# Designed miniproteins, single chains, continued (5), part 28

Each design is a single chain, and the fold is of that chain. pLDDT is the mean over its residues in the fold that is shown.

## One batch from the design tools (miniprotein)

Design m17008
Fold by ESMFold2-Fast:
Structure m17008 (fold): chain A 60 residues (1-60)
Amino acid sequence: MELEKAYREGKITLEEVKKLGLEQLPDDATPEEIRRRRFLYSHKGKPLTEEQKEKLKKLI
């Protein structure tokens, strides 16, 4: 929630959220789960960096 709120307010980048989220993920988190979390933040409908927008366009 704290990380998501900071990202929502545009105070940090998605890369920073991902990095910090990795530290807060359970030890059982797989690379796929990490990728999924990254996608969920992007899919939240918040303003994204140019790079993140391009990645989402590629996926969708």
Scores: mean pLDDT 53

Design m17009
Fold by ESMFold2-Fast:
Structure m17009 (fold): chain A 84 residues (1-84)
Amino acid sequence: MEELAKELAEGAERAVEEAEKLLEELKKKGLMTPEIEKLLEEVKKLAEEAKRAAEEGNVEEALKLLEEASKKAEELGDKIREAM
């Protein structure tokens, strides 16, 4: 359980890193819209909350937050495609 919680925390940290890389790429390409910015911030917040829940050993909450972050990431991908 403790090992799984650590893996979830690492996964959430990687999700935050990927969101930050995506933010930099979108700014560089001039694709940053208010809608994309809001979705990116939502994904980042959910990933940060998932990391905290995982660090606290709350595996169920961490998984729920990661699922919600994944859904928001799909919405983000759709909005980026629309902006291109």
Scores: mean pLDDT 78

Design m17010
Fold by ESMFold2-Fast:
Structure m17010 (fold): chain A 85 residues (1-85)
Amino acid sequence: MSAEELIEEAERLLREAEELAKKGAEAEAAGDYAKAAELYEKAAELAERAAELYREAGDEEMAEAARRAAERLRERAEEAAAKAA
């Protein structure tokens, strides 16, 4: 992939991660903590993949931002999973 293609794919993945995180928050508000945990985990995976693509493209700033987003989403998934148990 060209650097431009890598950035476009990373942007797409981050948008999908944001949509999944919003669905996770909605599930959490509804008391469906198991579904919230699953959605936050999927969002974290997409954000982590976006970080890898940004690194490959040479966009260190966006790579770090995406990595931090993935870490935060994983923490939210763990919290939701604990409430589901």
Scores: mean pLDDT 88

Design m17012
Fold by ESMFold2-Fast:
Structure m17012 (fold): chain A 65 residues (1-65)
Amino acid sequence: MKVKVTLLDGSEVTLPADYELTDVEGNVIKLSDIESVKQLDESTVEVTLKDGSKVTLYLIKSIEK
C-alpha cells in the first residue's frame, strides 16, 4: 500500500505505507498509523494517529491515501 505525501515546498512524493517519519520531538511514526492531518500554522501540521495520539510535523502539508 502506498501513500501520496505533499511537502511544505509543494513537492509530492509517493511512499510505502510503512515508511517512517520523525516528528519534532524525535518520535518515529509510520504513514499507515496516521488517521488525520490538520494544519496549525504556515510551517506546522498536527497529525492524529489511529491510537488517538497526536504528533507535530514541520515537513508535510498534506497526506493522500
Scores: mean pLDDT 68

Design m17013
Fold by ESMFold2-Fast:
Structure m17013 (fold): chain A 83 residues (1-83)
Amino acid sequence: MPVATVTVVLRLRPGKGEEAARLAREAAAGADRVEVRVEGERMTVTITAETLERALAAAGEVINALIEAGLVEDILDVRVEVR
């Protein structure tokens, strides 16, 4: 079965790593698999779903939730892989 992975790399506002990681996990709850990694002010969210559309929708929910909460300084990268 084909799977799609979307990796979002964000630069967070200082001191917001834990809050951002929690919100990212909550926003991506509709995906098949979600991994959140925080290294200082950089957060990497890896979202896996059965279709590209589902993976992109979950990634969009993560980005929108974090921006609306005022936690993001910059979006550094968004990578898409389909297997």
Scores: mean pLDDT 83

Design m17014
Fold by ESMFold2-Fast:
Structure m17014 (fold): chain A 66 residues (1-66)
Amino acid sequence: SRREEGLIRMAEVLLENGLISEEEAKEIIELAKQGKYEEAREFLERLGLLDTAERLTVRRYLEENS
């Protein structure tokens, strides 16, 4: 789903930029794959990285489509 793909992409971009651990990335991805989108979002909010993840994901999308 669109929400699942978005959350997975956020986890991947945060991991690529060294902002989270592999363990934290796996947790977000697993929650997203289970359809636990709210829990995945709350996990990002607790890390203080939800806004950063959204901004980096948009930037990556623009780079891929420019």
Scores: mean pLDDT 84

Design m17015
Fold by ESMFold2-Fast:
Structure m17015 (fold): chain A 72 residues (1-72)
Amino acid sequence: MLEEAARALTEALRSAAAAGDVRVVIRGPAALPTEVFDLRRDSSDEELAAIGRRAAEAMLREGAEVELLPAA
């Protein structure tokens, strides 16, 4: 489940970043800080994979919400 979610989110981030600059917002429960990552078309595969995995962990293990916002 986590590995599949991480791969799916990484591919979603890659597709979104290819279309334009994307802001990834991870909103956890009140005890956790909000995390924000800015992705560009030139963001590395390693960066995309790391953020995709973090988003998957936050959603599945920490009860966080993940939003993809297009950059202006």
Scores: mean pLDDT 77

Design m17016
Fold by ESMFold2-Fast:
Structure m17016 (fold): chain A 69 residues (1-69)
Amino acid sequence: MEELYEKTLKLLDEAIELAKKSGNEDMLRQAETLKRAAEDAYERGDVERLEMIYKEAESLLQKAKEEAK
């Protein structure tokens, strides 16, 4: 679980940085919301929820990279 949580935070931190660079307020808010959700899932030991958030984080990062181009 620790590794999944750490990977999720790294993806979200990258998405946050890209959103800040592009000035995309909506994407920044979405990434920050997912980061909080990941922290809550980790604190509750909710592995299934954390796995879902990880997939959402991957999708968000991909969108952030497309918008940064």
Scores: mean pLDDT 82

Design m17017
Fold by ESMFold2-Fast:
Structure m17017 (fold): chain A 59 residues (1-59)
Amino acid sequence: GLAMEGERYFLRGRVLASKGELEKAAEYFRKAVEYFTLAGDEKGKAEAQKLLDEVEKKL
């Protein structure tokens, strides 16, 4: 389902960020925000947006 796809993108984004692949991490967190929004998962959306903002600050 959409929440599961959001979770997949979120977790992959975290792995990419831990490797220093910040540009790719931002792409994956952006996808996570999209899927959590479609799923109506406000908490997932907020957490993904927070990590997206943190990664974009480092670019």
Scores: mean pLDDT 87

Design m17019
Fold by ESMFold2-Fast:
Structure m17019 (fold): chain A 59 residues (1-59)
Amino acid sequence: TPEELAQERSERVKEAVRLVYQEGLTQQQAAERLGISQTTVSRYVSDVRDGRVQPLPLP
């Protein structure tokens, strides 16, 4: 269904966002790694920022 396709894409975008915040990659680098557009990553970052996403160091 269209909703299932949207969910799968959201998971890939989440992975790109995690790469940006956890590895310190740029949005473009993360998008290029996953083969998605930088614009999509940027949009998702804005949405996730609303939930207070901060790049925290992993122990």
Scores: mean pLDDT 66

Design m17020
Fold by ESMFold2-Fast:
Structure m17020 (fold): chain A 96 residues (1-96)
Amino acid sequence: LIKEAIEYAEKAIELLKKVKGAQELKKKAIEYLEKAIEYAKKGDLEKAIEYLKKAQEYLTKLIEAVEDNPEDLKLAEEAAKYLYKALEYLEKALES
């Protein structure tokens, strides 16, 4: 569960790095995803989930900011899907 969550968060970062627009929102989303991975690796799942939720806020803003760019929009939406998977797996790990 934790390992899978980290792998999904890393996939989200990889996709976000390819986004060309809205650089400030992109950087914030990546920073919070990297913090989530750091805390997940330490076993601090509550902080990892908190940082994933912060990343989700910036990723939502990024999707809105790049809505007129089909390539960036597709990358941001796919990153959001992987972020959602990471959240789901960390929440399941916290319940276990």
Scores: mean pLDDT 86

Design m17022
Fold by ESMFold2-Fast:
Structure m17022 (fold): chain A 82 residues (1-82)
Amino acid sequence: AMEKAKELIKKAEEALKAGDLEAALEYLGEAARLAKKMSEEEQKRLLELIRALADAAIAAGDRELATRAVGIELLVIGELLD
C-alpha cells in the first residue's frame, strides 16, 4: 500500500526535474489522497514537493497551475490536522 505513495513521490520528483509541471501536479494530487497513510517523513517530502511545484508554476507564469498546487497543499494539511 505505502509502495504506491513512494512511487508517486518519486515520479513527481522526476517530473519536476524534467520541468513537466502538469505531470508533477497529477502525481502529487494522487499522493495527497494517500497522505494519512504515509510516514511523517513521506508527508514532509510530499509537502516540500507541492511547494516546489507551486514555486515553479509561479516562476513559469502559470497562475492556474500554482493555484491548483496550493489547493493540494491545503488539502494535505487539512487531512493531517483532523
Scores: mean pLDDT 84

Design m17023
Fold by ESMFold2-Fast:
Structure m17023 (fold): chain A 75 residues (1-75)
Amino acid sequence: GLKEAAQNIIEALKSFARLAVELYKQDPEKGEKAFATLDRLRESAERGFEKDPELREEILKETEESYEKSLQEMK
């Protein structure tokens, strides 16, 4: 159902964040583009769950923590 879709999206975004960090370490230009794509995917997920505030909040909370950690690892 919708909750399972939200969990799959959370896991996909977390996996993409890890990939973006790895790309950045190998090629910063490619990594920056990957993080820009990740940001757009997060915005799309937020909009997709706009009518379900609890699932939207869960997606944002879970992915924000992963995203912030990924940004710190790029320094």
Scores: mean pLDDT 79

Design m17024
Fold by ESMFold2-Fast:
Structure m17024 (fold): chain A 70 residues (1-70)
Amino acid sequence: NFSEEIKKLKEEAKKRGFSDRVINLLLQLAALKGPEYARKVLEEVSGLTDEQAFKVLQERVKEAIEELKK
């Protein structure tokens, strides 16, 4: 169930200490590339600060949008 996967993704990001702005970018990435990909990116940024994770996710969302415009 897609809604359940999104809820789990949001809860896991909150438990890792990420802010709402980072979580919102992660959810945008899930909408663009699917929840599996977003979860993989969450694992990649798990060792980063909130500010560093925000920058990485912002770049990934931008790349996903640019790919869709092609």
Scores: mean pLDDT 83

Design m17025
Fold by ESMFold2-Fast:
Structure m17025 (fold): chain A 65 residues (1-65)
Amino acid sequence: PLYPDPEEARRQARELLEEAKKAYEAGDYVKAASLLTAAALLAAMSGDEELLAEVKAEIKAFDAS
């Protein structure tokens, strides 16, 4: 399929979100932004609206700073 398996996408999105948070804490904002973008895309593909909302909240927190 053109999209990954929803369960696998959800798992990958969670992993990328955690990596993005760690990159941001380390001061690597470019890496954090890249990881958050990938996490948001995978969360959207997973259909997990709660996870997608969590990723979007992190993006807003980082970009609005």
Scores: mean pLDDT 78

Design m17026
Fold by ESMFold2-Fast:
Structure m17026 (fold): chain A 58 residues (1-58)
Amino acid sequence: MSEDEALALIREGVKAAQAGKFDEARKLITEGLRQLGYSEEEAERIADFIVKKIKESL
């Protein structure tokens, strides 16, 4: 599988978070991280952290 697809999902998730769509952002970032080889638990934890940081910047 291509790392480019995983990174594209993460970028779309970041855009969703910047647009205030935090649930969509968590889903997209989690799926991208899972494609990079993270476990579901690790991917969800990292996605939550990323979304939290974006939300704090709004």
Scores: mean pLDDT 83

Design m17027
Fold by ESMFold2-Fast:
Structure m17027 (fold): chain A 62 residues (1-62)
Amino acid sequence: APSVTEIPEGSSVEEVVELIERIAEKQLAQRRPGLSPEEIRAMIEAVRAQIEESARAELAAE
């Protein structure tokens, strides 16, 4: 689970989704340096539903 220590107590699913999206953007930029910021954003948007599910799992784990 990415960066549970950076999730504030009482955070909403939307706030956790935003945090996961920021982490994913950074990781994609490092792993795939040929991607533009727009392409990275589009890839994250395409998997937004999966990110929301991950965010709910992170909040449920506490």
Scores: mean pLDDT 70

Design m17028
Fold by ESMFold2-Fast:
Structure m17028 (fold): chain A 55 residues (1-55)
Amino acid sequence: MEVVTINIDGSISREELLERIKELKKEDPTIEILEETEDSIVVKVGDKIIVLKLE
């Protein structure tokens, strides 16, 4: 399983990221939120794990 880290700048809030992920889940049901913290959101997409690190 591939792990990718993406740094998100302060222009996008945690709440906005969660809403975008919810919209993406409607189009791709393999998308799963694995972890939500104050400074990160970990998402599984197919066979990849994406770590969205907030400012």
Scores: mean pLDDT 78

Design m17029
Fold by ESMFold2-Fast:
Structure m17029 (fold): chain A 63 residues (1-63)
Amino acid sequence: MSSEKKEIEEKTKEFREVAEKVGEKLGISKKAVEAVVDYYKLLLEEGDYERAELILKHLKEQL
C-alpha cells in the first residue's frame, strides 16, 4: 500500500539518523547499526508500532 510504504520509509529514515548517532557515541559498527535499522523496519512492516516506538525511545535516551 503506497501510503503505508511511504510512512514506513519516513519512520525508518528518522530511526536510521538516531541509530547512527547512538552507534557513533557507543562505538557500534556500521553493520550492527544496519541490523538494528532492518529490525525496526521489520517491526513497522509487521504492524508492531508499539515495539518500534519503544526501541526508538530507548535509542533517543542514549543521546
Scores: mean pLDDT 80

Design m17030
Fold by ESMFold2-Fast:
Structure m17030 (fold): chain A 73 residues (1-73)
Amino acid sequence: SEAEEYAKLGSKLADEGKYEEAAEYFIKAAELEPDTELGALAYDAASKMYELLGKKEKAEELKKKADEILEKL
């Protein structure tokens, strides 16, 4: 799916140290499948990217989105 492709691109960018761009693609993946396991994992990955960038408030917001989805599954 397109969401899986965005998640893979995010992972590649994260491996290259491009954390802001990685987070952007993880968020795009999550927004395409917001109430799924993929969506939850993508929001969690984006949260971790923002943690690495020192953007704690954005990281916390994305973690809450991931946790909310996982609670429904």
Scores: mean pLDDT 86

Design m17031
Fold by ESMFold2-Fast:
Structure m17031 (fold): chain A 60 residues (1-60)
Amino acid sequence: SRDEAIADLEKGIEVSEKYLEEMKKKIEAGEKLSVIEEVTRKLFEVILEVSREQLERLKS
């Protein structure tokens, strides 16, 4: 259902935001991200953007 899709997207957004915040904290601490961490960070940025766009459409 639409309400289930909204709840799933909101959960996915939360998970993506937590991962990106964790990576941000590593960078701010002067840690160099691994290649896999950099790729994963970029993928989560895309997932977050797409998920937010889809959520806005479902709420409209």
Scores: mean pLDDT 85

Design m17033
Fold by ESMFold2-Fast:
Structure m17033 (fold): chain A 71 residues (1-71)
Amino acid sequence: SEKKKKAVTLATAGGILFSAGDLERALELYDEAIELDPNDADTWRLRGRVLKKLGKEEEAEKDFKKAEELE
């Protein structure tokens, strides 16, 4: 699926920004990836990790739960 390919590209770019410490831009790219493919458990988990580092603990827990439900 073209949408899934775009989602993977966005999640990969988000991962690069996450590794660089640009947490807010990483979150934006993970949000876009999830809009295109909400069934990728890895993207939900990575978004949760970014949210946890931003101090958004409850939102992070919700994302981790969503990732678990998708596996």
Scores: mean pLDDT 88

Design m17034
Fold by ESMFold2-Fast:
Structure m17034 (fold): chain A 67 residues (1-67)
Amino acid sequence: SMEEKEELKRKGTEYLLKGLQALSAGDYETAAALFEKAAEYYRKAGDYESAEQARKLAERARQLHEE
């Protein structure tokens, strides 16, 4: 339903914001995991654009961890 998709999008955004906070704190491994969780929820909601952006943020966080 529309209501279920909106709840999934809210969960995606919640994890996205937590990932950004972890990224700002230099916790790149935690940020990557949180961004992957955001991508999962956005995908479940059918928001493939936001899911792709979250996946790219997770990839970037992993790259920063390797630096």
Scores: mean pLDDT 89

Design m17035
Fold by ESMFold2-Fast:
Formats: C-alpha cells, structure tokens, sequence
Structure m17035 (fold): chain A 58 residues (1-58)
C-alpha cells in the first residue's frame, strides 16, 4: 500500500462529503454554496494530479 493511494481515498471521501453539503445548502446561501464548490474543485484537481503521479510511478 502506497501513501498516495491512501491520500486518493481520503480525497474521494472529502469530495463526496462536499457534494452532500452542497446538496444540503439552501439556495439562499449562495456564498456558502460557491465556497463549497470551490473546495470541491480544488480537491478534484489534487485528486487528478495524484492519479497522474501514481500512473507515472506504476
């Protein structure tokens, strides 16, 4: 087991949690919803980079 694989699992869980929070956030709280969307995007980018690193590492 590599630390990168563990990190990927953690990021996937956090992304899932953010998706739920976004769904639960009222439309009237647009600012909070936008913040959660930004956090999700950042985590998705990080996840993509880690997946590339693992692919290169074999």
Amino acid sequence: MEELEKRIEELEKKIRELEEKIKETPEEDKEKKEELEKEKLELEIELGLLLIQISVSK
Scores: mean pLDDT 78

Design m17036
Fold by ESMFold2-Fast:
Structure m17036 (fold): chain A 74 residues (1-74)
Amino acid sequence: MEIEKLKKELREALRNRDYQGAREAMKKIFELKGLKPNDGLIDRFVREARAALDGAETEEEKEKLIDSFVKSVL
C-alpha cells in the first residue's frame, strides 16, 4: 500500500523533473523495503534518468523511460 503511493510519487516527480522529490521518494521506497538507502545508487539513478529524459524526442518516449526507471527501483 505505502509502496504503491511512493511509486506514484516517484513517477510524478520524474514527469515534473523534480529530481529532489524523486530522490526522497526513492529513499522512502528503500526504507519501506527494509533496505539501507544508498546515496551513490540514488545519485546515479537520478543522473541517468535526467540524461535519458533530456534525450527523449517525444512525450511517449519520456513516459516509457519513467516507467522503466520506476520498475528499476523495485
Scores: mean pLDDT 79

Design m17037
Fold by ESMFold2-Fast:
Structure m17037 (fold): chain A 88 residues (1-88)
Amino acid sequence: LLEETRELLKEADEKMKKISDQKEKTKILAEVIAEVLHRIGGEFLLEQYRKKPTEFIEKQIEIEIKTFEELGYEEEAKKLREELEKIK
């Protein structure tokens, strides 16, 4: 996980160096944050929900899914939604 996060940050840094548009840099940073949240937050939230299914945790997972959809990470959002439905 730490190694994967480090690799994602390196890729983001290289992409940002090639871009002069500040708006585009912000988009790349948001995409990297979303991917990190998926790898850490999504898996963590699913594990917590399996241990203790609460409305609060379910809402956090739904927020994560919506965030990925808004950022264009359709496959990640779909996978997280499918995993949530399996454990409901």
Scores: mean pLDDT 69

Design m17038
Fold by ESMFold2-Fast:
Structure m17038 (fold): chain A 66 residues (1-66)
Amino acid sequence: SSMAEKAALEAGKKGGEYSQKAAEAGNEDAARRANLYATGAVVYAGQGDSEKAEEYIKKAEEAAEE
């Protein structure tokens, strides 16, 4: 529904920002890991699994900061 759609869009936007920042820093591995976790967050959010979505958003952030 609309809440799951909003959560998926937010996860994609946030994960995309983390991935882009890691890429701009020259860390392609961190950017790829962040993007994979962000994709997982979008999938879980779309399924209504907010707990898993939040977990994967956090993993995307952590991966991008490495």
Scores: mean pLDDT 79

Design m17039
Fold by ESMFold2-Fast:
Structure m17039 (fold): chain A 60 residues (1-60)
Amino acid sequence: MVEELRAAIPEEVIERGKRLEKELAEKEKEIERLLKEGKISEEEAKERRLELGRERAREL
């Protein structure tokens, strides 16, 4: 029973935040994989990462 020290944040808010973070993390992994495979340039990877950061700021 883990009732103590629980945050007063609703489960729906936590779940939604986790979904968003998981989605963004997956996109970031894809960018890194493409960069590692040489399918995109370092400059293009940087641009895509900036776009993800912007998307995160809009949601969070």
Scores: mean pLDDT 72

Design m17040
Fold by ESMFold2-Fast:
Structure m17040 (fold): chain A 71 residues (1-71)
Amino acid sequence: GAKEAAEKLKELAEELKEKDPEIAEQLYNAARHMEETGDPTAALMLAKELEKMGKPEIAKKVRELAEEARK
C-alpha cells in the first residue's frame, strides 16, 4: 500500500543522500505526499523526470514503488 511504498522511497532517498542530495530531497517529498494522500502522482512524475535526467535505473524503481502504492 501507499505507506509501505512511501517507506521504501524514503529508504531509496537515504541511499542516494550522499551521492545525489537533490534527487534524495525529491524522493523524500514524493514519499511524504504519497504517505499523506495515498496518491502516487508525485512519484510517477518524479520517475519521468529521472528518466529524462539519464537515471533510468532509479526511475524504474520509483515507478515500481508508485505502482505498489496503488495496490
Scores: mean pLDDT 82

Design m17041
Fold by ESMFold2-Fast:
Structure m17041 (fold): chain A 90 residues (1-90)
Amino acid sequence: SKAEELLAEIRRLHEEVRKLSNEIGKAIDSGDVEKAKELAKKMQEVADRIVKLNEELRKIGDPETVEEADILTALTLIHVAITKIGVENA
C-alpha cells in the first residue's frame, strides 16, 4: 500500500539519520568542526524529508503506520536537536 511504501521510506531515512549521527560524533571527536557542521546540514535535510513523508502518511490515516512514523519522526527530531547542541559546543 502507499502507507507501507511511505513508512518503508521513513525507516530508510531514519537509518540515514543514525549513520549521520555516528559520523558527526566521529568528526567532533577528531576536532573536524567544519565536517561536523556539513554533516549536520545533511542530517537536517534528511529530517525535513522524514517530516514531509510523515505528513503525507497522516493524510492517508492508517493508524498503525502513522503511529510508527510519528515515533520515528519524533526520534529523528530529538537526534537533530542534540546534534545541533553538540556541534555548537564543539
Scores: mean pLDDT 88

Design m17042
Fold by ESMFold2-Fast:
Structure m17042 (fold): chain A 80 residues (1-80)
Amino acid sequence: MEEVRRLLEEARRLAMEALKLAKDLKLINRAIALILRAIGLLFELELNPELSQEELEELRREAEELLREAEELLEEAKKE
C-alpha cells in the first residue's frame, strides 16, 4: 500500500514540475492529465484501504507506468 502511494505521489510531483516548465500546450495538457490520473488513483487507495493483493499489484503497475510517463514528460519539458 505505502509503496504504491509513494509512487503515485512522486508521479504527481514530477508531472507538476513538468507543468511548471512546459511552454507547449500539448505538454501542458499531458502534465494535467497525468496529475489528474495520479490524484484519481490516490483517491482510489483512500476509499479502498482493504484492497486484495491482486488489486494492489495492479495499482502498483499503474503507479509505476505513471511514474515512468511523468519522468519522460519532465525530460521533454526540460528540452523546450
Scores: mean pLDDT 82

Design m17043
Fold by ESMFold2-Fast:
Structure m17043 (fold): chain A 74 residues (1-74)
Amino acid sequence: IDEADVKRALAEIYLAIGKLDMEKGDFEGAVESYEKALELDPDNAEAYRNLAESYRQLGDFEKADEYEKKAEKL
């Protein structure tokens, strides 16, 4: 397993943590977890969509729209 494979595996773990935070209503925690996932795997469209939804739940509609557009380009 090379460095990229390890980073993608860790990104999937952060994605799962973010999803759990969303289910709990911890939208600030979800943002943090999804941002960590994107640091490790910047091509993850699912992480961008989930980050957009987290920002929408926090009332940051400008950031939500920006991240949705990023997911569309991938």
Scores: mean pLDDT 83

Design m17044
Fold by ESMFold2-Fast:
Structure m17044 (fold): chain A 52 residues (1-52)
Amino acid sequence: ASFEEAVAAGERAFAAGDYDAAIAHYEEALALRPDDLEVARRLALARIAAGL
């Protein structure tokens, strides 16, 4: 999947409270663009929300 699709899926999952799904999508996005600090920050927030 594209970076944009992974980010959008992560945002939808996070908004729905599906933090495990949000983490998976943001990890996919970060694998595609490892230096994207905004996605890295979103991933960190999703992990905190999941209780990690």
Scores: mean pLDDT 84

Design m17045
Fold by ESMFold2-Fast:
Structure m17045 (fold): chain A 67 residues (1-67)
Amino acid sequence: SLVDELVKAIENGDEEKAREIVRKLFELPDDERRKALMEIFSKSTATDEQLERFARIVQEVAAEKAA
């Protein structure tokens, strides 16, 4: 699933892969996207540093999609 792939990308520090998957999540309807993001947050065993990096990627993709 996209959720499992993104969790692995975050844990591995693969920013490019994480960005690609986040873009795919933003192609989903708002309710499905929200559910997927919540699942990532609840499933992730990532460090605070890795989660901060993920938050930055989400913010960047959100800004890209809002333009």
Scores: mean pLDDT 77

